# Ledger of designs, part 4: designed miniproteins, single chains, continued (3)

Each design is a single chain, and the fold is of that chain. pLDDT is the mean over its residues in the fold that is shown.

## One batch from the design tools (miniprotein)

Design m8106
Fold by ESMFold2-Fast:
Structure m8106 (fold): chain A 62 residues (1-62)
Amino acid sequence: SALKDGEAGKKAGEAAAAMVAAHEARLNGGDPQLAEQGIRAGAAGDAEKAVEGAYEAGLSGL
């Protein structure tokens, strides 16, 4: 169904974005796990946690 197809696409996009964020975090000396969690929180519609996760990933690189 279109709804299930959209959900599968959303999950695939979320996984790809999380992988890219984790890779960029590794290159910049941040925490790839926190970067990945931020993307997943954003995909779940929790923008506040997504922003907090990105901020913490940046701080962990200090």
Scores: mean pLDDT 65

Design m8107
Fold by ESMFold2-Fast:
Structure m8107 (fold): chain A 76 residues (1-76)
Amino acid sequence: SNLERALRESLEVAREAKEAASRAETVEEGIGQVLRAIGEAFQIALEYGVEDKLGEILAEALPLAMEGFRIAASKS
């Protein structure tokens, strides 16, 4: 389904954002990666016509990206 494709792609971006955020030297850099993951999830949802499911996509993707930010924040 379009939702499954959008979720898969958003989770791939969130995993990359988590890794990048976890290596961030500053909280600002970590936040930037989380915001990138959110922005990409919006674009992916729009491309697949599942904007009404954005909350469901973010419920899966955002915790992954946020974990990277939390790791970066703990280094500050």
Scores: mean pLDDT 82

Design m8108
Fold by ESMFold2-Fast:
Structure m8108 (fold): chain A 53 residues (1-53)
Amino acid sequence: KAAAIAAAQARIAADPTDMQAQLELLTLQGSPRISDLEAEMIRRAVARTIKPR
């Protein structure tokens, strides 16, 4: 987690227009709504692609 935050901050410092890095930093800084939504979206995407047997 701390390493991911540092990596995101370094990327933003090198390219402040990197919106993906900015979103990553916001999520890691404790935006529980975004974190919860991210987990749900990943789960949904996997379930949508791979149907149950």
Scores: mean pLDDT 64

Design m8109
Fold by ESMFold2-Fast:
Structure m8109 (fold): chain A 82 residues (1-82)
Amino acid sequence: MEEEFERQRRLEEARQLAAETDKVIDKTYELADKNPELREAVKEALDRVRKMIDQALADPETALELARKAYEEAKVILGYVE
């Protein structure tokens, strides 16, 4: 049956993007820790990204789309501290 295979593929790709997003979040916090004002500014935005990842992994149909959006948002936030 094709449906389970497609679901598994989408979740796997979403999990890979979630892992990459976690790396971006970690790097953002490491860089922001050198500046307390930046750390506070990015904290709320990164919390939103983490919620998007959690939501993505909970729903196979929207998992990949939400994971991509979370990754892109995390990259933008990283740009603030680089």
Scores: mean pLDDT 78

Design m8110
Fold by ESMFold2-Fast:
Structure m8110 (fold): chain A 81 residues (1-81)
Amino acid sequence: SATEAQRLYLRAGMSIGVARLAIWMAKKTGDKKLVDLAEKSLREADRLLEQAEQAGLPADQAAALRKEIDDARKEVEELKK
């Protein structure tokens, strides 16, 4: 349903928010556990976004959130090297 798609979309956005906070903290502290937290949160966001798309999330909203996940994943890979 549209309501379920929007709930999953919100939850995916929250997981991206956790990942972004973890990335920001990892840059300041060098704590590798925060990099692991960011990776886990991005995997959860990816899973929730896929479920939101199956529930009927509009393609433009899905694409915007996918870009946020991809941008954050790129920052995580830079922190691992």
Scores: mean pLDDT 89

Design m8111
Fold by ESMFold2-Fast:
Structure m8111 (fold): chain A 88 residues (1-88)
Amino acid sequence: MEELEKQRKVLEEVVELSDKLAKAEIEGIELPEEEKKKYEEAKDILDEVLRWGLEKRKANPELTATPETEERWLEEIARRAAELVEKR
């Protein structure tokens, strides 16, 4: 189960970096080029994971029907995010 904790941490980091990019855009903050690229990569990963999740949920609405299936679904989202980060 240590892998699941690592996957959740990766998802949390991707979300945090994506949020930092969005906040900088809203507040008009100019980010250093390297930080901006890192945040943009995180946003791309998050967007891809969310798109994948929405499509899968439309095909299988039972995925969020109960707290137990919703928790399993969040674990699948975290796993997908970690896989995308590893591939880059």
Scores: mean pLDDT 77

Design m8112
Fold by ESMFold2-Fast:
Structure m8112 (fold): chain A 78 residues (1-78)
Amino acid sequence: DLEARYQALVERVKAELSDEEQREVLAEAGRLAREAAPVLEELVNVRGVPREEAEREIAARILERLEARVDELLARRA
């Protein structure tokens, strides 16, 4: 469930990351959303994927990359 994964990520970000790290995650989310816009349009307008399905696929990919980013921030603590 994407919603449950998103809620879990938000809780981890609030509990485990500093204010500066949280801003970094938000900046990454914004960047990924902007980069995803042309991919979404290609899936819908060129490939004929239903918009709801394309949006779920894009959301899942963004969430996966944000989860990896949070893991990277935590792992970099020397």
Scores: mean pLDDT 82

Design m8113
Fold by ESMFold2-Fast:
Structure m8113 (fold): chain A 120 residues (1-120)
Amino acid sequence: SEKEELEQKLEELEEQIKKAKTLEERAKVLKEYLNLIESLKDPELQQLAYNRLLELLIEEAKAEKDEREKGELLGLMSYVAERMRDRGIVAEPSVVDALRDTFDALNVSYDREELDTLLG
């Protein structure tokens, strides 16, 4: 089914994000993930995939021990959350709560302009 094919592709991209060692590598995979989501015609599948991506980035940020990489992950989370907002994609309440808690707990800075350049 389209949903099963989507879930397999999302899992492949998620593993690539987890294995990425640099912001540039993570941004490249994130761009592929976002392009896949935005190619979907079903708004429910778009919402599912966006929330799944945001949940992954939250989990990666919480697990990250390096302060620089945490800041980079917070930047990616912010980018995805803003892109969802601009497109009217609804974040699940649990994801919104987890995002707020993660930003508050990590208290690190990130370069938004660098991130926009890598993902644009």
Scores: mean pLDDT 77

Design m8114
Fold by ESMFold2-Fast:
Structure m8114 (fold): chain A 62 residues (1-62)
Amino acid sequence: KIEELQEKIKELEAEKDRLSREGTRAVIDGDFERAAELRQKIKEVDAQIDKLKTEIENLKSK
């Protein structure tokens, strides 16, 4: 339900922050392949967050 979706979004936002920090570290270390992989993962997490936010809005509109 809405509370469960909000918790999942918080977890995904925390994961996105972690991946972003790892990506910055990879760039600093010159590991551009790692940085590219982390950027792709961030995009996937962003897509999941957007889907969950849309689901919450649909539930609120009832």
Scores: mean pLDDT 82

Design m8115
Fold by ESMFold2-Fast:
Structure m8115 (fold): chain A 84 residues (1-84)
Amino acid sequence: MVERYIFVAADKELKEFVKKKLEEGKLKVTKLPNGFAVLEVEDDQEFLDFLQKQIEEGKLKEHILEDGTRVYVGSGHEELLKDI
């Protein structure tokens, strides 16, 4: 199953991890005009584990929209969620 994620204000570590997964063919990235990124990921446990670690370390906040889309926001950028 393909899960869809929206990223807002990603830090360097998250951007580097996303680039690695993109090069491995494990995800697709669509960059929006406002600078947000939509990621589509197929059954990648390493990616899910990385996101969980970032959340537990307080680097990312996770929000789930009514349609099940997961939104990840860099710490201190939660105001940007109003634009989604």
Scores: mean pLDDT 69

Design m8116
Fold by ESMFold2-Fast:
Structure m8116 (fold): chain A 62 residues (1-62)
Amino acid sequence: AGSREQLLASAEKVAQLAEKEFGLDGKKLKQQAIDAINSASTLEEANKNATAVFQKAVSAAA
């Protein structure tokens, strides 16, 4: 849970970790996650959408 500000901060950190661990484009992932969070009408939907962005990117890299 948490606020949208906390979700945005978490998305930035997760994108940086994905870049470090999987060699993914962290800047692109950060932007996709931010867009997913901002397009969501609820905090719960924002969290779900951001999680899906990272899960899809990691799965594609594996």
Scores: mean pLDDT 79

Design m8117
Fold by ESMFold2-Fast:
Structure m8117 (fold): chain A 66 residues (1-66)
Amino acid sequence: KEAAREALRADPEGVARRLVEFARLLGFDIPLSAALEAVRRAADGEPLPAGEPFRTLAQLLELEFG
């Protein structure tokens, strides 16, 4: 999980863009700003805000980096 946080810190914009693209493949249109906030919080070990789109972003982060 520490290695996952390091990956998020190394390229937060790249990770955020990949999450947006992955969400689109699943039928979700998530703004890049929300994905960037989710990556920043996850990299810092902060909990994501409640509700959408952060619930979907949390699931995608766990799937790719958990």
Scores: mean pLDDT 77

Design m8118
Fold by ESMFold2-Fast:
Parts: structure tokens; C-alpha cells; sequence
Structure m8118 (fold): chain A 82 residues (1-82)
């Protein structure tokens, strides 16, 4: 999975969260994570991707079950890309 593909996974998770009525702060955080991953140089991508994966797992525990499932799936995809 490329840096761009991982960012798209996060953008899709943000859209799903928004459609499921998640707080705007959660949606904005997911979009900010996608942007950060796009801007991360390849040499640091694994480190940033791990941090993003951990943050997604933490967010999944505080949102609705449907949004949480989408965030956990995104966290696993990001972790595999690291």
C-alpha cells in the first residue's frame, strides 16, 4: 500500500464517520491524519503510520460502534502499510 492509498483509507474513514454523525473533531482529526501521512517522507512513514494506527484505535473506543469498526479497519490497514 502506498502513502497515497493509506491517506485515501483515512479520508474514506472520515467520510463514513461524518455520515454516521460522529463529532466534527473526530472527522477533522481523521482528515488531518490523512494530510500528515501525505506530507510524511518515505523514511519516516513507518514511524508516523504506527502513531496514526495507535491514535485510530484509541478514537475507535470513544465513537459509535459502526464508526469504531471503520476506524479499527483503517488502523489495521495503516499498520500493515508501516
Amino acid sequence: MTREEVAEVLERAAKKAEENGAPQDVVDTLRAMARALRETPPERFGEVARAVSDALQELADIVSPETGKALREAAEAVRKAA
Scores: mean pLDDT 83

Design m8119
Fold by ESMFold2-Fast:
Structure m8119 (fold): chain A 65 residues (1-65)
Amino acid sequence: SELEKQLVILESALAILEAGKDFLEEQVKKNPDDKQAQADLKLTEEQIEEVKREIERLKEEIEKL
């Protein structure tokens, strides 16, 4: 279904964001004083939470069918 295709796209986007978070966590560990890396990590974590909310909403939509 079209909703299932959208779910796959969102799950793929989530995987990319989680890979980016892993990279930024490593950067922060190597340089704890890097305020830009800390800010980018926080932003990425917020984006992950938003995408997870969208995935959950879409899953609920699919379950109602």
Scores: mean pLDDT 87

Design m8120
Fold by ESMFold2-Fast:
Structure m8120 (fold): chain A 83 residues (1-83)
Amino acid sequence: KEAAKKKLLEEERKFRESLAPEMAEAVENKDLETLKKLLEKAKEFYEELARKAEELGIEEMAEYFRGKVELAEEAIKKIEEQM
């Protein structure tokens, strides 16, 4: 389980690092459409990680990633209110 947890966290880290430049650019340019698309991509990614954690029986990781999905949904809603 420990190795699986580390693998899931490493996948999250790589994903976040890949999105960070695009996210920063979208924020600076006030590009709400791109920001929303990036948040939707993040939501889908975290939904996949939550499912993987659940399949592996790592409940704490599944809850952690579901929390990330909820944060992304809240951010998307906030962006939609600004559009």
Scores: mean pLDDT 83

Design m8121
Fold by ESMFold2-Fast:
Structure m8121 (fold): chain A 60 residues (1-60)
Amino acid sequence: SGYEAAVAAGATPENARLLVEAIQAARDGPMTDEQSDLFRRAAEAMGPEATRAAVRAVLE
């Protein structure tokens, strides 16, 4: 799962949950401002490797 991939890459459980939730919401269409902000904040907190791992796991 995206959550497990993000945590394995070094994300905190909280940031991993927020990122996965934002990515799942984005799959349904264009991101809202709220969804976009959640994604940005989680991605900044966990860094590029954990963010990439979570996105890959959720979208692939």
Scores: mean pLDDT 72

Design m8122
Fold by ESMFold2-Fast:
Structure m8122 (fold): chain A 80 residues (1-80)
Amino acid sequence: SPEMEFRIQHALENAKIKGETLLKAAPKLSPEEIKKLIEEFEEDRKEEIKTMKELGIPEEAIKEVDKIYQETIEKLKEIA
């Protein structure tokens, strides 16, 4: 449905924007601050997945959003 397509696109775009914002900030932060950001972003990831499941978003779209979170976390760990 158009509403479901909008929800999927919005979730993908939000994950990308959040990830890009954190990655842009990370080089200016201490290793301890980056670790805290990773922990907060992992909690954000869990809440987003839960919300997507409650909204009935397809599993394949949830996996795509989750992948954006995972790739961002891996990049943050490399900067730390």
Scores: mean pLDDT 88

Design m8123
Fold by ESMFold2-Fast:
Structure m8123 (fold): chain A 91 residues (1-91)
Amino acid sequence: SERSQKLIERLTELAEEAKKKGLSDKEIVVLVSIEYLRFHGVEVDPEKTSDEEIIRKALELLLEEISKLKGKEPTKEHEERQKEIIEEVLK
């Protein structure tokens, strides 16, 4: 959809700009997570919410959206990928 395309473009531009500014991979993932949540009407205060919690909320929302597209509950494979991404970013 046009909405999904605009989201991908926005997240890509944000990530590229942050990388050019010298932000770490962790900082980039947090910024992308905040923007993804904001695009879906979920506001997060980064001063009051930990990086881990922000990333977790974004991944939970992503898994929910994928589940809706497939017409079924998230698979164990998606849960494992969520855990791996969180562990890798928060090292």
Scores: mean pLDDT 75

Design m8124
Fold by ESMFold2-Fast:
Structure m8124 (fold): chain A 71 residues (1-71)
Amino acid sequence: SEPVVVLATFKPGSEADARELARRLASLPGVTEVEVDGLTVSATAADREAAERAAELARSDPSTVSVEVIP
């Protein structure tokens, strides 16, 4: 399976929430790399199923503005 990137963007002032999501994403099975840059969190998932789990977790956070799954 090809790696998939999940990109989450947070609302202004939610830098602590972005860091917390990054910690939670890093603990998910099939997530291999997580990066945080201010209000943006990117996670590399080993496959589509892992990416869907990561995207679901990101979308459940009320501080996220957008969540994108990049094939």
Scores: mean pLDDT 85

Design m8125
Fold by ESMFold2-Fast:
Structure m8125 (fold): chain A 86 residues (1-86)
Amino acid sequence: MSEEELEEKKQLIQELAADLPERQRTALELAAFTDKTYKEIGDELDVTEKRVSELISSAREKLDLVLGEGAATRLIVEVRKRLREL
């Protein structure tokens, strides 16, 4: 994807995540925009790895209501992959 598409997709995630509870939003953004594992995200948020997985699953389910089934997971994977290539 282009740098412009990356910025648009990041902004879309942030806009959709704005309506999420704070911890769901933060966990989703860390998973999408950083190379952190669920364990590392849990350490940063002072929660268990299992709780991070639950927060991200809830966030993805809510985003899928707007984007379509599985679209949030695909969007996150695409953004994360592109950020690693920069």
Scores: mean pLDDT 80

Design m8126
Fold by ESMFold2-Fast:
Structure m8126 (fold): chain A 65 residues (1-65)
Amino acid sequence: SKLEEFRRFAEELVRETGGQVEILKFEGGKVVIAPTEDTVSARLTAVGVQVDLELKGAEAEIVYK
């Protein structure tokens, strides 16, 4: 399912940043993460899934498009 693909994608993002982000919750087609460093920004595109990382203070939302 798209949600399972999105979850795996978010887990890959956490690994890619060396654990400098944390998944706070996963629901409703979006994942909320918290950066542990000053700033983390990434745009990730996979076949069939586009995800933009948007930082909002101490939290970032990954939104499925």
Scores: mean pLDDT 55

Design m8127
Fold by ESMFold2-Fast:
Structure m8127 (fold): chain A 57 residues (1-57)
Amino acid sequence: MSAEEGIAALEKLAQQVPAHALRQYGEREAAYLESQGQHEAARKVREHTERLVAEKE
């Protein structure tokens, strides 16, 4: 998954789930991307997850 695809999925998920579930999803997605060597994409997913979670809390 590209960073754009991951971020789009994360934003869509933010409308459907509570903050704790969104944080869990974002952490797993970022960890997966990092394991694939996509460190920059993982960083972007983590940043967007934190922003979306802050907006819900």
Scores: mean pLDDT 77

Design m8128
Fold by ESMFold2-Fast:
Structure m8128 (fold): chain A 65 residues (1-65)
Amino acid sequence: SLEEKIKKVLEELEKLERELVRQTVTQGIVYSKEEGREIMKKKIEELGKKLGLPKEVVDELISSL
């Protein structure tokens, strides 16, 4: 269902957020708020394409960042 696909996107975004924090701590890579937002946006676009989400739903998820 659409709801299950959206849930999967949200789970993957949570994992990515944790990974970015880990990279800051372990590798000294510092992301700005704007850079972090762009990384999350690209992940939503990738997952939306992979899961077959309508463009309108993908755009709404991005706008919620």
Scores: mean pLDDT 79

Design m8129
Fold by ESMFold2-Fast:
Structure m8129 (fold): chain A 61 residues (1-61)
Amino acid sequence: GNPVLGRALALLSEASHSSDPAVLAAARELRDTVARYRRGEVDEATLAKQVDRLEALLAAE
């Protein structure tokens, strides 16, 4: 499969256990970006940017 998409789904699973509003907001934005990526509406670079954002927030916990 696509490694960026796989990483996105793994981080969304991890973020579902967070109580941090910033993490939950970034997870909602990433879920929207994943749906748009699956529809061909955004490129892999856009998906990767949202993945990196959520990962940075989770690492800051």
Scores: mean pLDDT 85

Design m8130
Fold by ESMFold2-Fast:
Structure m8130 (fold): chain A 99 residues (1-99)
Amino acid sequence: MKEKIINAIEILGSLLDEHIRRNSEEEERLKKGSEIQKKMDEARKQSTTVEELEKLLRELAKELGLSEEEVEEILAQPSLLEMALLAREYVERRLAEKE
């Protein structure tokens, strides 16, 4: 049980690190593009990573007993970073309750 939760936290951390790194690299690329193109690329990138985060949250919900409301609240956050941070808070809260 603990190993699965640790792996899920590591995956969340990896998604956060990947998102931060890709944003830094992409900012240099997008400086040469139009503002419209930049916004479209950001929206597509956000959508793909949100799908990955949603899948991970559903797996964690089964393991930790996260409610549908908690998952919906996480997915309602305005950015991927905020979604990942809130997801981590809920995971940490559930882990503390199980001690």
Scores: mean pLDDT 63

Design m8131
Fold by ESMFold2-Fast:
Structure m8131 (fold): chain A 87 residues (1-87)
Amino acid sequence: SIEDEIFEMFKKRVLELARKYGLDVEEIKKILDSAKSVSEAFKRFVEFVEEQYKKGKLTEEQLEEIKKELEKMMKEIRERMAAAKAA
């Protein structure tokens, strides 16, 4: 379905973002694979990123950059999902 295609695209974009910021791709892949929806995957990835920040593995600037990119991705996905339902 188009929803499945959007979810797979979201997973790929999150993994690319993880590689860009030097995050553990294998741990993130497990988080994404355990999620039942884009919204759940988004929430769990944000929680993971915030935990990395608390452990000193990310700067505050990197955390805010990641959150901003995730918000952009979620906006694009919501627009695509709305368009799919309207069609």
Scores: mean pLDDT 82

Design m8132
Fold by ESMFold2-Fast:
Structure m8132 (fold): chain A 78 residues (1-78)
Amino acid sequence: MDAQRDAVEKAVAPFDGVVTELEFKDGQLKKVKVVVKPGSNLREVLNAVRKAVNYNTGGGGMGDMIEERSGTIVVEEE
């Protein structure tokens, strides 16, 4: 939990992003919503968030396994 949250926050920090929604359901991450400054690289932000979330779904401390999880990832400009 903390690792996923920290990873998402860290991934969006370069874009001055704010995590506005972070939802877990059935022990799995279901929704992430991030708001970034207008003019940010939304595609790059989306990719960074998706990667950060997937990397932390492992059983270990860092999530060595990469798996695709069904979940809603939204990035918006403020």
Scores: mean pLDDT 63

Design m8133
Fold by ESMFold2-Fast:
Structure m8133 (fold): chain A 70 residues (1-70)
Amino acid sequence: LTEEVQEEVRRLGREYGMELIGELVAETLSKRELSEEEAARILAQFRREAEELRRRNLVDLTKLAPLALK
């Protein structure tokens, strides 16, 4: 399940032009076991946010860089 969620997050990241964000989220998820409910919420949240950012064309990597550096 967790591995399947990681692959789906990476796929969505590539599809929406947020591959680096998708990889970061997948790496974070690799450190824990996910329940089916948690997995569904994470996928729904990521998909919703990815679609919103794509729609607005507002992928601001500068604002996300501090999170990746920590």
Scores: mean pLDDT 67

Design m8134
Fold by ESMFold2-Fast:
Structure m8134 (fold): chain A 70 residues (1-70)
Amino acid sequence: ILSGPRTPAEIAREVGLSPATVSRRLRALARETGAELERDAAGRVSVVLHEPADAEAARAFLRRFLEALA
């Protein structure tokens, strides 16, 4: 998943989508999976998980994220 701080523009460049599309999909996936997206002052995004039990949710989030960007 988003293990390090990354901007939507950086992710978009890697997957060949617009930054707006990446931001939209990240927000939709966070809402769907219950994962929390944290943005720093530089606009970098990190996924915050509240519990170790969220490891399965984190894997589901990554899979859904990659599917949504494909």
Scores: mean pLDDT 59

Design m8135
Fold by ESMFold2-Fast:
Structure m8135 (fold): chain A 120 residues (1-120)
Amino acid sequence: SLEDIVNELLRLLGEAIRIAEELAQRYKGVDPEFAERAQRIADELRKLANDIIDKITKEGKLPSKEELLSYANRAIDLVRELIEIAEEMAKKTNDPFVKEAIERLREIYEELEKIKEKLS
């Protein structure tokens, strides 16, 4: 259902936000530029989640298929960017959290692509 797609998209956005914020917090004192980039991606993902939540709670409507496709595409772009910057960080550090974050972000990316296919 459309409601199931909305719930899954919000779940994936929430996971990506948590990973981005954790990366930002962990690297704030070590690589401030990386931390700032990760935080910016987290902030943009949070804006997407808030837009979806606001439509449901303030307007009493589910987003349309077209709106959800737009949100999914933006989420895919942001998660891809987060994977790219995390992979560059993985080259500079032995922190297992960075490798685990990349693996989970790739899973989130695959699930977002599946949402996009369901909306097309």
Scores: mean pLDDT 90

Design m8136
Fold by ESMFold2-Fast:
Structure m8136 (fold): chain A 81 residues (1-81)
Amino acid sequence: SLELDKLISKASALLDEIYELTKDNPEMQELIKKIAEAIKNRNFDEAIKLARELYQKTDNPEVKEKIRELIKVLEEAKKLA
């Protein structure tokens, strides 16, 4: 689906932005890699679960906002999958 492919691309872009903002936190970067792997496998339930865990690990408002956007994109992708 073209719509699903666009949502996956948006999720990947958001993950790249979150990864760059979390360079000083290896645990968060490992979790981001796991989210990316779940998306590659089209396991959106796992990706959403891991993104919610990521949200709880940060107090940075900019990172929290990007994770919130990521969760919304993943929920939309799940509806189309």
Scores: mean pLDDT 89

Design m8137
Fold by ESMFold2-Fast:
Structure m8137 (fold): chain A 59 residues (1-59)
Amino acid sequence: SAGERAAEALRAAGDLGLAEGAREAQKNHDYTRARNVAIAARAVGLPEEVVEAAEALAR
């Protein structure tokens, strides 16, 4: 799923908090949380491929 892919990418990048946020957003179908995870990933300067995975969760 997009959520699992985003969580895996965030975990691999070392951001365990955002990875958990991505999993919770997917589990609860929480679009607002998904959007906020993507915004936070970009704001903290994670690699573009990780940000793209998080943004895919928010779509």
Scores: mean pLDDT 80

Design m8138
Fold by ESMFold2-Fast:
Structure m8138 (fold): chain A 104 residues (1-104)
Amino acid sequence: MEEAEKLYKEGKEAYEKGDYESAIEHYRKAAALYREAGDLFGEGLSLMNLGDALYKLGDYESALKAYREAIRLFEKVLERDPDNGIAAVALGVSRLNLKIIEKK
């Protein structure tokens, strides 16, 4: 999924520059393309980073929704491949960020 990977990378570049609105747009497009392809891991990573960008803009409700969906996807990835260390780390990060927002 070359197009989804490009959008994901463009989202990361926008986030690193502090352009969270552009990051959100790119991550949403990446997540949609990964979902269409059935790539649960790519969809989960895109939604986790979407949650991070939404959190930076103070959109906590949308960030919570993105993190919850990312957690669900990473849990499914780990059910299929328990040795996927990157998915395990991403799951942990998504759970931590979810808890931080829930306390607000």
Scores: mean pLDDT 87

Design m8139
Fold by ESMFold2-Fast:
Order: structure tokens, then sequence, then C-alpha cells
Structure m8139 (fold): chain A 55 residues (1-55)
């Protein structure tokens, strides 16, 4: 199993426009909650990974 951060960075590097937009949206949402950029990236990556696995 890949780490959530690795999943998120892989999407930023090789993901589709939709996937990158969804990740950025989640990052922005977590940053609004007071998380740092890296924390928001980890949390957004975990959320997106979970969502994809549940698909």
Amino acid sequence: MVKALDFGTELMKNGTKEERDELRKLISEYRKQGHSGIEALVMASEELQKKREEE
C-alpha cells in the first residue's frame, strides 16, 4: 500500500486535470480549516485515496 502523501504527489505529477483539480480543492478546504500546506496535502491525499478505493 502506498502512503497517502505518495498517492497525492503521484496525482499531482501524473494525474488527470480532474484528479488534480479535485486534489487542489480538497487541499484548499483543509487549509481553510487551519492546516499547513503539507498537512492539507496529506489530508487531501488521504481523502481522495479513500474516495477512489470506495469507487
Scores: mean pLDDT 74

Design m8140
Fold by ESMFold2-Fast:
Structure m8140 (fold): chain A 99 residues (1-99)
Amino acid sequence: SEEKEKAKKLLDEIGKAVEEFVQALRNGDRDAAREALDKAFKYAEEVKKILGEKAQPLLDKVRAMREAFEAGRPLEEVVQLASDALLDATWLKTEIDEE
């Protein structure tokens, strides 16, 4: 469906934004990291509007990444949250393709 294709595109954009976030963190660029997080959060909210409750875990993980980043949590902790979010986005895209 058109809605499923839109959701898949948004999931790819979330993946890209999360990867940009990790790169910005590794470079010590907090402004670029915050900008990438804002994009990931916006796309996650849009995916939830399309997929509903199935997208809630992904949205919660993007929120957790933002909270950990703003709280100044260790780099390895924030990167682990980012890895978990990327995995959830990948699996959610697979689930959409199987429906």
Scores: mean pLDDT 88

Design m8141
Fold by ESMFold2-Fast:
Structure m8141 (fold): chain A 100 residues (1-100)
Amino acid sequence: SPEIERILSILKEALKALEELYERTGHPLVKEAAEAIKEFVDELEKNPDLSKEEIIEKLERIRELLRRVAEDPSASPELREIAAGLAAYLDRIIKYLEES
């Protein structure tokens, strides 16, 4: 579906951004979020018939990791801002899917 193709595109862009952020920051939750996105991309490409509920659950896991980065006082202010922005964006996608 166009929605799944859009989600894949967004996840691939987020993965690239988080891998770059991990290289610069070394933050373990950023690595965890990147690994979660990579696994989700691989699953969606192999099984495009994943249920909406499964998609939401995987997005919620990634959102939670990013929220933890945003709330981590040991993370730089710039990393916290980026993580908060990504978490808010994922929250909007989750709510859109829940209402669809």
Scores: mean pLDDT 83

